# Ledger of designs, part 68: designed miniproteins, single chains, continued (4)

Each design is a single chain, and the fold is of that chain. pLDDT is the mean over its residues in the fold that is shown.

## One batch from the design tools (miniprotein)

Design m14499
Fold by ESMFold2-Fast:
Structure m14499 (fold): chain A 67 residues (1-67)
Amino acid sequence: MTDEQLEKLEAKAKEWLEKYPDDPVTKAIAYRTLADIYEQRGDVEKAEEYRKKADELAKKVNDLIAQ
């Protein structure tokens, strides 16, 4: 993926977080997208941080549906 495409995806993911701060599904998708972007840029620390946030939100969504 090109740097221009990564920049556009990053802006879109951040926009999702701003517009839907209380939607755990949208936030999980946004954090997963940010994790993938940072991984492709070689920022392993930020990639793992956002991946963890996405996984925690995905688990919360599953817990809300099941329990």
Scores: mean pLDDT 77

Design m14500
Fold by ESMFold2-Fast:
Structure m14500 (fold): chain A 78 residues (1-78)
Amino acid sequence: DALAVGALSAEEIRAQLEALAAEAEAALQLPDPEEARRRVAVLITALRLLAIAAPDPEVRAEGLALARELAAREEAAA
């Protein structure tokens, strides 16, 4: 993975988790439902991987909660 998670602070990881969640939120608004699903799936996977790698358990829990919420919203939209 090109992302050096071990070099990032908890604040930097949290900011990246929030950025990925915002991108997934925007992807849910795409007019093509197939493209929306594909992009959301990739972003949720990236968000989960970053969250699991987070050294701070609170940041990890926040990231995993965001991934679960986004996955549930994608399912509800289908």
Scores: mean pLDDT 77

Design m14501
Fold by ESMFold2-Fast:
Structure m14501 (fold): chain A 96 residues (1-96)
Amino acid sequence: LEELEKRAEAGDADAYIQLGRVYLSRDEYEKAIEYFEKALEIDPNNADAYTLLGMAYLKLGEYEKAIEYFERALKIDPNNPLAQYLLEIAKKKLEE
């Protein structure tokens, strides 16, 4: 984690994504969101960061926000199978 924090402070967007993934795996969704948003401040066209933001919002039950972020990920990378799958799940949850 210390190495990731140092790389992130140096402007490495991937380091912020890796930090977000760590907190997402700990069910610390708000902190994960903060790190993914930091990654997007550096690289606003990162499809993985949008997919992971959508996943964090999906875990929080914020289905409409999750859909928005998955759609942004698919606009950047239309063939992302994870974003396509999670978008379908979020839409089903919103309709229930």
Scores: mean pLDDT 85

Design m14502
Fold by ESMFold2-Fast:
Structure m14502 (fold): chain A 64 residues (1-64)
Amino acid sequence: DLSMEEVLKRARELLEEAKKNKLSVEQQAAYEIELSGMLFQAERKGDEEAVKELEELREEFKKL
């Protein structure tokens, strides 16, 4: 699904930004909320591949 490819691209970009910039607590919370929303959308669509990638990206974000 093309919309899931766009979601994954956005999630990858969010992680890239987080790696390069010092995030405030508010920015970290905003990124986590956005990633959670993306994961929820992928789960609703039954896109198991996107769910797995988003979960991996979320785990990487939490390690920052």
Scores: mean pLDDT 78

Design m14503
Fold by ESMFold2-Fast:
Structure m14503 (fold): chain A 65 residues (1-65)
Amino acid sequence: SEEEFLEKMRELHDEYRKKVETLQKEAGKAYKNGDKEKMKEILNKISELHKEYREKVRQLAAERR
């Protein structure tokens, strides 16, 4: 149903958002400490999470059709 689709989308978005927010806070701390290597590592993880999120959204949209 449309309601089930929207709930799954919301849960997926909430999980993604929380993970990104945690990593952004860690990146901010690394930046303040001058840890460029750690900052790059965290930013790469955020990029990977975004790719995973986009793919999961695409899969959910495809299952609705």
Scores: mean pLDDT 84

Design m14504
Fold by ESMFold2-Fast:
Parts: sequence; structure tokens; C-alpha cells
Structure m14504 (fold): chain A 116 residues (1-116)
Amino acid sequence: MKLTESGGGTFKAGSSVTLTGKISGDFSSVSLVSWYRERPGEPPVLVAKITSDGKKWFHPEVEGRASISVDSSKSTVYLNLNNLELSDTATYYVVAVDSKTARVIWGEGTELTVVE
């Protein structure tokens, strides 16, 4: 299984972005998909997650500004961040849990920079 992120880049504060995570391999074995962020000088932090049964969780810092969705036909997960803040500047990783192997698979990351 391989995870590939896209949608990063440089964005203005107050704008919106959609980060896309493509999952290659057996998507039917994926029990949980998460988005983590790694801010400069900080450890990775869980931003949002969705389980295969559709249950969602959001970090308090993005709650009300974030949404997570899955397109199973495309094996793709989306993180939408609205009203971007300078503190949203980070490398964002899609992370999948494979129920068959009990392995946690990390993507390579996509960089988001928020500027005034």
C-alpha cells in the first residue's frame, strides 16, 4: 500500500485549501484514514480522522474549519481547511491503517504554507 498527498502550496490567510490523499493498493482493507500535520520544530499532530464506518474526529484547533471525506471509488481521502490561519503552515501527511496487516502506513507529505 502506498499513500500520495497533493494540494499543498502557498495560500493566503483566510482562504481555503483541499488536501488530497490517494491510496494505492487494497482500499477495502483500510479501516482508518487520518491526516497529521508536522509544524516546524513540533512533533506530528492528528488533525482529522475518518473510520471505514464513517465516524469522524477533528482536532479542536481546526474544528469548525475542517472537513474530511472519502471517495471510495477513487481510493481517495480529502481534507478541506477553510479560513486558513498562519498556524496551519505545516507538512500534512495522510496515514492509513491496514486491517489485514495491522500496519500503519504514512504518506510522503505535502507542504502547506499560509501567508498574509
Scores: mean pLDDT 86

Design m14505
Fold by ESMFold2-Fast:
Structure m14505 (fold): chain A 100 residues (1-100)
Amino acid sequence: SALDLIKDPDVRALLQTLRDTAMNRDAVLALVATLDPARVRPFLEALRAQLEANRSQLVDKSGAYLDVVTLTITNEFDPERTIYIHGSLLDEMLARLDEL
């Protein structure tokens, strides 16, 4: 699963940037261009697979999108330990790795 890949330092750097920039597209894509595609691609593909598996379900009914994957970050003392990644940003991250 995607959670099994979170121990990788490049994956953790990506998750930290997603959280700290509130998923700022330009900042996230700039970081992705500096990461090892062999380490980050399996994580992003696992997220895409989870998104596809969950497409028939709402994350919640009060404004969640079918095209969102939810991650819990590894810092148990962080009150903002949940990251929501939109499928469009995930697809742009995968496309950026394909350009490297």
Scores: mean pLDDT 66

Design m14506
Fold by ESMFold2-Fast:
Structure m14506 (fold): chain A 86 residues (1-86)
Amino acid sequence: SALLEEGKRLAALGKYEEAIEKFEEALKEDPNNAEAWLYLGEVLFEQGKLEEAIEYYEKALELAPDDPIIQSLAEANLQAAKEQLA
């Protein structure tokens, strides 16, 4: 998706608010887009919104149980967020 690629590029530049807008647009088109939930969670994690990031990582895992890339990334990020809350 062009929206996901643009969102990832903006996030890599630290433009988190603009990245969130692109991922939210992608989710408006397809609310079952696990990759969009994952990347939105990553931006929230960088903003210190750990509880919201955890919720979105869990959503990505639920939507893509058979995707090894999403499973690996979401599980690693979920663990990191939980460790920061401890």
Scores: mean pLDDT 87

Design m14507
Fold by ESMFold2-Fast:
Parts: C-alpha cells; sequence; structure tokens
Structure m14507 (fold): chain A 67 residues (1-67)
C-alpha cells in the first residue's frame, strides 16, 4: 500500500468515527475525530482537496452544534 493511500484510508476511518459520534450526539468526540482526519489529510502530499473540503465542512457543522 502506498503511503498516500494508507494515510487517506486512515483519515477515512477517522471521518467515519466522527460521523458515528455526530449521529450519537457526541459532538465533542466527533470534533476530535474530524480534526484528526484533517491533520492527516493536510500533512499528506497530494491528498484529495475535495475530501479535505468535505471534512472541513463537517468540522464546521460540529463546531456550530457545540455552541
Amino acid sequence: MSPKLKAEMEAGTYVVAGAVYKRLGDYEKALEYYEKALEILKSTPEADENLIKAVEEELKEVKEKLE
């Protein structure tokens, strides 16, 4: 598995975890997992910009729910 693909799959796992916690109403944990996904994606060369944007939108929505 290429380092890029491995990183994107790992970030995808955190995105799924964030979505699950968001559905459960645990916005604090959802925030944590989405932030971890963004950290991996932004530190990954040539990561999919559309995926980064999608995670950033989810992160903004979760932050809105916390306030």
Scores: mean pLDDT 81

Design m14508
Fold by ESMFold2-Fast:
Structure m14508 (fold): chain A 71 residues (1-71)
Amino acid sequence: SREEALAEVRELAERLGLSEEQIELVVKAADLALDGRSAEAAWLLAESGLSDEQIAEISRVIKRHVEELGI
């Protein structure tokens, strides 16, 4: 579900030690990706201040949920 996807992304972001501002950007990016707005999601992740490795980990989780939901 969308709620489970957003919760998992938030939990991962917290485990990665991200700031609350970064966590909110990451959750917003996940929400956009779940709406099929993948280009906007990628742009927000690029502006989040995350490392390439952190973006890759978060993107992997988002892609799994997008695939599961058939988006």
Scores: mean pLDDT 84

Design m14509
Fold by ESMFold2-Fast:
Formats: structure tokens, sequence, C-alpha cells
Structure m14509 (fold): chain A 79 residues (1-79)
């Protein structure tokens, strides 16, 4: 839980590489953590890595096909 909060703070401070590291570590501990996945994808998007962000959203939807937020965010990147 703490890693997700630290990743969110890093993202808000513009520390995208740190946010990617923290969110990735959170997902390594809990691959089903949707919030960590969303933070990882947003950090990639803000860094300009749209393809990495798209791949992370797809991975969230593979594990959580009914996740409304991930579906909407993926649709915004694919239109």
Amino acid sequence: MELVEEAKKALEEGKYDEAIRLATQALQRDPDNVEAGLLLAEAYRKKGDTEAARQVYRRILERHPDDERARKLLEELTK
C-alpha cells in the first residue's frame, strides 16, 4: 500500500522514472493491484511512452476485464 502512495507522490512531483520504479515494485508484490497498474501506465504516459502505457492498461484488463477506469483510459490512447 505504501509503495502505491509513494508512486502517486512521485508522479505528482514529475518524478516519472521514480513513479515507474515504485509502481513496478508494487505490482511485483501484488500483480492484481489495479491502482499500482494505473499509476504505472500514467507515469509512462506522462513520460511520453504511450506504447508502454497502452501495454500496462491491456495487462490490467487481462486480469480485471471489468475495470471501467482501465478500459476508458486505454480507449483514450487508442483513438
Scores: mean pLDDT 82

Design m14510
Fold by ESMFold2-Fast:
Structure m14510 (fold): chain A 55 residues (1-55)
Amino acid sequence: ATVTGLDDENVEVESEEPIEVAGKTLKGKEVIPKEWLPLLKEELEKKGIKIEHVS
């Protein structure tokens, strides 16, 4: 999964697999608050998906 910083509050997440974060299903490109990053990391780790950071 690729995580791209958009601004101080939000990131864009792109994943080939559906990921559930904070009750939302992320598929393809989705924008989430940076505050959800720890939940995203936990979900990705459960699925064995590595995070790639793009600034």
Scores: mean pLDDT 75

Design m14511
Fold by ESMFold2-Fast:
Structure m14511 (fold): chain A 90 residues (1-90)
Amino acid sequence: EKIEELVKQLTSPDPEIREKAAKELVNELKKASRDERLKGVQLLISAAFNTTDPEAQRVLLKALEEIGKDEDPLVSALALMGAAITRLAL
């Protein structure tokens, strides 16, 4: 619900909406369950592959790198892998 809506806002054409949503998403994921954090990472990776806006891709990359600091090794690994693939596409 909240996580899915925030991920959609990261691909907004408005840079202020994107940046605010990225910060809110990272904060919501830090409070979320492990399964919700894994779902959030999958949604972010999907959004990164489906956007053609380089600035939206940069915001998604930054969010994935921040989530990559997660203490859960699977959440961290998936987020950092998604960030690496997104960076390659930029």
Scores: mean pLDDT 81

Design m14512
Fold by ESMFold2-Fast:
Structure m14512 (fold): chain A 56 residues (1-56)
Amino acid sequence: LEEELRRVHQARLEYDRLMSEAAIKAAQAMLDDPEKGNELGKEGVKKAREEFEKRL
């Protein structure tokens, strides 16, 4: 159904946005502290997955 397809599309857009934000934040942190960068990356991925699942 068109409404369901729109929901999936919106979920993917939000997922991509959160992943991009997490990647930038983690990359900047990794320049100073690789351990902190890895933790920020893991949290970003978890948050993106949770938001994606909620929108489906």
Scores: mean pLDDT 74

Design m14513
Fold by ESMFold2-Fast:
Structure m14513 (fold): chain A 68 residues (1-68)
Amino acid sequence: GPAELLSTLKEELESDPSLSASLIGSDELTVTSSGTPERQIAITLQVMGDYPTLTVSLSGDEITITAS
């Protein structure tokens, strides 16, 4: 289900030491990066491409991923 998908995505993203991910409830994942704005955009686009059923938004240095 959506919670399982977000948990899997969290583990995948946390394999990159420059990324920190945390689950908020069962339907939202917040990701922060120590990288550049270009890296934030690249991560956002990659998640949108790999997980088209998820809603991804970028605000400053934080990426919010919401299960539909």
Scores: mean pLDDT 74

Design m14514
Fold by ESMFold2-Fast:
Structure m14514 (fold): chain A 88 residues (1-88)
Amino acid sequence: SLLEKLKEASKKKDYFEEIRLITEALKQGYSLDEILKNTSEEVKKLLEEIDEAFRTMAEALVRRMVEHAGISPEEAERWLKEIEEKLK
């Protein structure tokens, strides 16, 4: 079970393994609430900070693309998706 392995990683303070297990659990359909119950307080705070930083960065990038390239937020998202498909 992923949640059991996550709990063991938390006890060992192996934060890298803990983050990897969180990613795997999310991909397998575990709820974020279930995952957070088995995650160390240090990693919970890190995830909260990463989410906030990612949102701030994404907002800043979209704003700058609109200001400097005259691209709408919707066009920026469509452009990023097109690049992803070309890299296949």
Scores: mean pLDDT 69

Design m14515
Fold by ESMFold2-Fast:
Structure m14515 (fold): chain A 84 residues (1-84)
Amino acid sequence: MFVTEAVYTPDEPPRVLVFAGSSEEDIRRAIEEAARVAPKGAVVELRIAKAGDEAAVAAAAELAEEAGFEVVERTPDGLVAVRR
């Protein structure tokens, strides 16, 4: 019988999950830390403590693009971006 022990696929991009506070300063710092850790092509999920705040999500998207990420998706509690 075949035993599947590992579900690791080397072709999948690395993923980084980052939690940020509700302020723009906290969001900016979280994005800067993600930019230091995430290699080019990594998928970064940013989650904001204040869920449903569209203005905070919009500000986070602008800050992420300024920091060298491409925003792929916006969610009610954050965004998904790829390191350029």
Scores: mean pLDDT 70

Design m14516
Fold by ESMFold2-Fast:
Structure m14516 (fold): chain A 62 residues (1-62)
Amino acid sequence: MEEAEKLIEEAKKAVENGDPDRAIELMQKALEVIAQIEDPEKRRQLINEVRELMKKAEELKK
């Protein structure tokens, strides 16, 4: 969970810095870590956070 949270935090900074490609790369790595989390509620919460961040990154690419 801490590894996924760190990747999400780095992705948020990449979005803030106007680097959507880096943000998407970090979010893909976060999803791989999240998939290994045994707690389904924590997994769902982190997946939702990644989805919101992905949407913001996509808006930056438009």
Scores: mean pLDDT 80

Design m14517
Fold by ESMFold2-Fast:
Structure m14517 (fold): chain A 81 residues (1-81)
Amino acid sequence: MAEKLRKIIEGTLERAKKLYEEGKKEEAEKLLKEVLEELKKAPEELEELEKKGEISEEEAEEMKKVVEEAIKRFEELLKEV
């Protein structure tokens, strides 16, 4: 569900911000990069799930949109650090 994915993304961003506040910059950057790598794989994985009939076309499109927004947000945060 797109809503669960949004919560995971927001949770990861909150964790990264907390790590930066605690002076754990390297750990925060590693976390962001690991999640960003997974997000970059997600569109292809979502297309496979749609082809297998495990998710609807509408669900796949909504989740792809959430993933694209998350990728941009993570890349912007990494540029500001």
Scores: mean pLDDT 78

Design m14519
Fold by ESMFold2-Fast:
Structure m14519 (fold): chain A 87 residues (1-87)
Amino acid sequence: SDVTLKVTGLTEQQANDLKEQYEKRGLKATVEKGKDTVLVIGGLTEDQALSLALRFASSGKTATVYKNGKAVKTFTPISPEHAGYGL
């Protein structure tokens, strides 16, 4: 099944750098420019998408996992209770 991850809250440079990194790993990645910069990562397993989404949320980004074009889970930015909440 086709699983994709959409990430918001990145700068244009961060999104383009990540796109290049994921493409070098054999994943499909695009950067959508509009009101917000959106990084779209495809070719993921569901477990990979969920793990990446949690990591992005832990770094203050919003990440939504899509399965077969439908949103299945959204991870909002995690506010750390203590300094050192990380990836």
Scores: mean pLDDT 79

Design m14520
Fold by ESMFold2-Fast:
Structure m14520 (fold): chain A 62 residues (1-62)
Amino acid sequence: GADLAAASRAARAAAEAAGLTLSEDQANGMGKVGVGLAGPDAPSAVAGALGAQVARLEAELS
């Protein structure tokens, strides 16, 4: 539904901000998980989770 589309868009935006590109299938997968865990808040939850994962990986690689 609309929540999934918004969550998928948020996942792509967060990945792009980190210099990464997500495929449509990858973004939809993240959106589905986000909707399952956070419902209407899925876009914010997905973006926050991806940002936290990227920050952790960057810290480990520094």
Scores: mean pLDDT 65

Design m14521
Fold by ESMFold2-Fast:
Structure m14521 (fold): chain A 66 residues (1-66)
Amino acid sequence: SAQSEVARVLGVSPAAVSEALRVLEMTAEGVLRAIREYGPERVREALAEALAAEGRDDLAELIRRA
């Protein structure tokens, strides 16, 4: 699935991806498109910043440290 692919590329658990996508109201397909356009590390940082802005510092740290 697209969610499993995001988890594999970013090195995080599928559960972490699912929760991050829910919090940010994003799709896994959208994140994969961003990874193809900007690269995985730029997308990782953007997701972490967006999660921190939503008050989810736990998820931001998890994604940054992967």
Scores: mean pLDDT 86

Design m14522
Fold by ESMFold2-Fast:
Structure m14522 (fold): chain A 58 residues (1-58)
Amino acid sequence: MAKIKEIEEEYKRRMEELDRLLEEGADPQEIERQRAVLYTATSIRLTGVEFDEELEAR
């Protein structure tokens, strides 16, 4: 439970950092790519936490 919230907060922080870089003149295509990577990595982390909880419950 607590770990899921931590992952969500880290994801939000990282997305805000990418928004800031875009405003500072970073390449929009590179930022979009990094956002996709961050989303995928975050989804894997969330799935891992939920999978571990399910595995322990079984």
Scores: mean pLDDT 73

Design m14523
Fold by ESMFold2-Fast:
Structure m14523 (fold): chain A 84 residues (1-84)
Amino acid sequence: MYEEAMEIAGELLREADELARKAAEALDAGDYKTAAELARKAAELAREAARRLEEAGLEELAELLRESAEALLAKAKEAEELAK
């Protein structure tokens, strides 16, 4: 269970990192709509990873991931404003 939660969270974070990288590339290219969409997806994956870790009793690590997800959401909202 504990090890399974860490494995699943690791997979979700790997996907989130790839999406965050693509979001940064889209921002650099001025594609704010794509950047916002990718950053939101990355935040969703980070929150799912946090939920899995919390269910496994890893509350401290889950809180750190929630903070990361909130930072990604803030960047997504900023990109959404720039796209308008």
Scores: mean pLDDT 83

Design m14524
Fold by ESMFold2-Fast:
Structure m14524 (fold): chain A 73 residues (1-73)
Amino acid sequence: SKLKDLAALEYFLEYGKLPENASEEVKYYGSKILEALGEIGKPINEVALLERLKELDVPQDYHQFIVEQVRKL
């Protein structure tokens, strides 16, 4: 479920760890998202983050959701 995958990504971005029932897709893209966040550093530039997520082939439907979650951190 896309909603279940987005909830797992939200948990991961907030707590720095994946929930036990995270899908293989979320586990795979979770690693890519961490790579992007580590390369951009802090403070996080949303435009640079979106460009890097695209370069890493993270699904486009996750892009805006990730940016929205990062704004809360």
Scores: mean pLDDT 75

Design m14525
Fold by ESMFold2-Fast:
Structure m14525 (fold): chain A 81 residues (1-81)
Amino acid sequence: MEATEKSVKYLLELGKKLKEENPEMTAEELLEKAKEYAEKARELAESDPEKAKEYFEKAAAYVGAVIPEAKALEEALEAAK
């Protein structure tokens, strides 16, 4: 469980940095980047597991950045009523 807690905190910090550096990126754009890195990680899993792990970590960071963005979109939609 410690690894899970540490990973979640790490991903949230990475996502926060990505969002701060790219405030204009939408949840859709962040999700597309996450998918690209996840696909690269999967392709590299056979030939280069260590590099695949790095790409998977990047994909997870973009997912972490999407969570706050999606939350903001939900709040904006509710406010627009």
Scores: mean pLDDT 69

Design m14526
Fold by ESMFold2-Fast:
Structure m14526 (fold): chain A 59 residues (1-59)
Amino acid sequence: MKEEEEYKKLLEEFEKEFKKGLEELKKDIENGKYAHVDEKELEELIKLSKEQALEELKK
């Protein structure tokens, strides 16, 4: 397979899974599962996790 095509497919799957994970996380936040964590800090962690996962896809 061409590396460019393979990377695009991985990126699309990542975006799909990430969106699904965000919906689950939002539900957990509404249920008070993360009530002891600042919302701003949680958003920053989500951003860092996405950046880390994208870097792994480049390998």
Scores: mean pLDDT 72

Design m14527
Fold by ESMFold2-Fast:
Structure m14527 (fold): chain A 72 residues (1-72)
Amino acid sequence: MLEELKRALLMLGVDEEKAEEIVKRAQSIPGLTDEDIEEIIRAAVDAYRETGSPEVAYETALKKLEELEKRR
C-alpha cells in the first residue's frame, strides 16, 4: 500500500521528493492500515480533480496523514 500511495501521488504530478516524504511519514504512524492509505489516496485524487493542482493534492495527503496520526 505505501508503494501505491507513492505511485498515486506521482501520477497526480507531485514531486518524487514530496511523495517520498509522505510515504516516510505514513511509515512512522503506528497501526496505519491499508484502508487508511486508500483514504489518503482518495482524498489526494479528489483534491486534484477539484483543483488540477499537484500542490493541493500533496497538501491534502499531508493533512489526512496528520488527522490519522492524531488518532493513533
Scores: mean pLDDT 82

Design m14528
Fold by ESMFold2-Fast:
Structure m14528 (fold): chain A 61 residues (1-61)
Amino acid sequence: AMEDVEKEIEELAKKYGVSKETLKRLLSPDLREQAKALAEISLKKNTDPEVKEAAERILKQ
């Protein structure tokens, strides 16, 4: 349901220290926006250096 999705987005936004708008991009039909949102979340999470490099490459696309 729509309320369940909004609640889940808000919870994930708080968990990863990103905005709800960033997470809403994951639901976009635009694959580029989805990829950028995932890359932004990965960079803000304490992540392996290899994953950070991959995320930076996605953001440059």
Scores: mean pLDDT 67

Design m14529
Fold by ESMFold2-Fast:
Formats: C-alpha cells, sequence, structure tokens
Structure m14529 (fold): chain A 91 residues (1-91)
C-alpha cells in the first residue's frame, strides 16, 4: 500500500488509527514507534517528525504501517517477522 492509499483509507474511515514505524540502528537493533493519528494533517506531521527523529538518533526507517484494520495488522506482523528472521540469518 502506498502512503497516499493509506492516507485515503484513513480519511475514508473517519477514525483514529495507529501508525507504526519500524527503525533499525547500526547494530541491527529494532525500534518500534507508535503514533495515534486522527487526521491526515496529523499523519503528515507524524511522518515528518519520525524522519527528523530517525536522522537525529542515527536510525534507518525500514517501513511504516497503518493499523486501521485486520489486513493492515497482518501486513505489519508478517513484515516484522521477515525482518527479524533476516537479522537472525545475518548473525
Amino acid sequence: MTTNEMIDEFIKNGKKATYVFVFEDKNSNLYIKEFEVKTEEELREVSKKVEEEAEKNDLSLLFGALLANEEQRKFYEERLKEIKESLKRNK
């Protein structure tokens, strides 16, 4: 799902949703940041803040996910599992 598709789905649902961002540090440690967003404007501001905080803390953004429904939650869980398994294989 593209960022625009996530924003459109969020607006269409008219409900607060949890946006999750997964970061990796230089030592392959995962950091998960969760934000409750209620509007498209808040989602845009959160995305900007997340990029600034990642740069400040030397973190690489791996992916973002909107937890608005079961499909999005499943996508997040599957993607996080793939990343964790990849890190195990690389020591």
Scores: mean pLDDT 71

Design m14530
Fold by ESMFold2-Fast:
Structure m14530 (fold): chain A 59 residues (1-59)
Amino acid sequence: SAMDIEEVRKKIKEIEARIKKLEEQLAKNPDDKELQFELEIEEGILGIYRGLLSLLEKK
């Protein structure tokens, strides 16, 4: 539905904002393993939501 697509797009924007913040923090502390791991998790979640959006847009 249109609402499901809108919610997924909203989640993608929220995740992209978190990734940007983590990248800025990691730029200041490049050896921070916790920040590296958090960034990898958020990038993985972003991939899942982008995949879901692609499937929903084909319906």
Scores: mean pLDDT 84

Design m14531
Fold by ESMFold2-Fast:
Structure m14531 (fold): chain A 75 residues (1-75)
Amino acid sequence: SPEEKAERFEKLADKYDAEGDYENAALWYMASAEFYRQAGKLEKAAESYRKAGDMFEKAGRTDVAQDARAKADEL
């Protein structure tokens, strides 16, 4: 299901975050958010978009971080 895919991708993102690979962590949090959105889990989608924004910021990708946070704010 989309929710199961979202949970799997969130765990992958958490692993990359723990490893300090913020760019890959951000990409997997974005993927997780998209699948939570498809599952109708809007609060979880918003949280994952915000985590992606935080990871993009840590990776020095400020514009992409702002875009991710804007997606969260629309949910």
Scores: mean pLDDT 89

Design m14533
Fold by ESMFold2-Fast:
Structure m14533 (fold): chain A 80 residues (1-80)
Amino acid sequence: SEKARLEEEIERLEEEIERLRERIKELLEEFKKEEEKLKDAPPEEQRKKVLEQVSRLLLAVGELAEALARKRRLERELAA
């Protein structure tokens, strides 16, 4: 049934959202460790590494936002 299909897709998105939350947490921990390592590094290396970490975080946050929006759409379809 369509309802069962929507429920299954929502469940898969909930699992994906949880994985993305864990990935963001991991990236934040990596950022903190990298920041400590960069304390005595040249300014150019500090800038490069910070930009790399921020880029990875932005991608993960974007994926989380998209997954949350997809889940919201499916929940609305299920409620209709």
Scores: mean pLDDT 85

Design m14534
Fold by ESMFold2-Fast:
Structure m14534 (fold): chain A 94 residues (1-94)
Amino acid sequence: KAKEYYELGLEYFEKGDYKKALEYYKKALELTPKSDLKLRAEIYFNLGEVYFKLGDYEKALEYYIGALQLYELLNDKEGIEKVEKKIEEVEKKL
């Protein structure tokens, strides 16, 4: 179910329905086990993307930082680089 809601969130985000994307990403996060760091990192990153599109840069930054912490625990170099680039982009808006 968690992965299914995450995939629905991605579909609504691609359609520009940010309200539905947010709803499904939050449902996915609620159902994701604490031990599933990879899925949690992906959901946090995409929650950051939604808030960025909505112009809520403070919330976008909070979720990007959460994703960064999880990617760091995973030693996921590509995930770390992806999030750092988004944090830099958000800082220019703050």
Scores: mean pLDDT 89

Design m14535
Fold by ESMFold2-Fast:
Structure m14535 (fold): chain A 84 residues (1-84)
Amino acid sequence: SIADQVAAILEKLRATYEAHRDDPAARRAAIQKAANELQDLFDQLPAEVQEKVRSLFAQIIEAMAAEDWERYDALLEEMKKLLS
């Protein structure tokens, strides 16, 4: 499903982000790659849902920057529910 694909991209992004704590360039590249892959999936959704998922993605990136993994997990679950 689109929900499973989005979750897999975000989980891979988190793993890459945590693995590269001392490499800001690798972290930025991982975020950009995830954003591009997610954009292709989000463009397949109805316009109303697209606005909500883009807002959630922005919040997920903010949570990652703050290393707030509890908020990240909560936002990921909200995104999965929205896409189901």
Scores: mean pLDDT 86

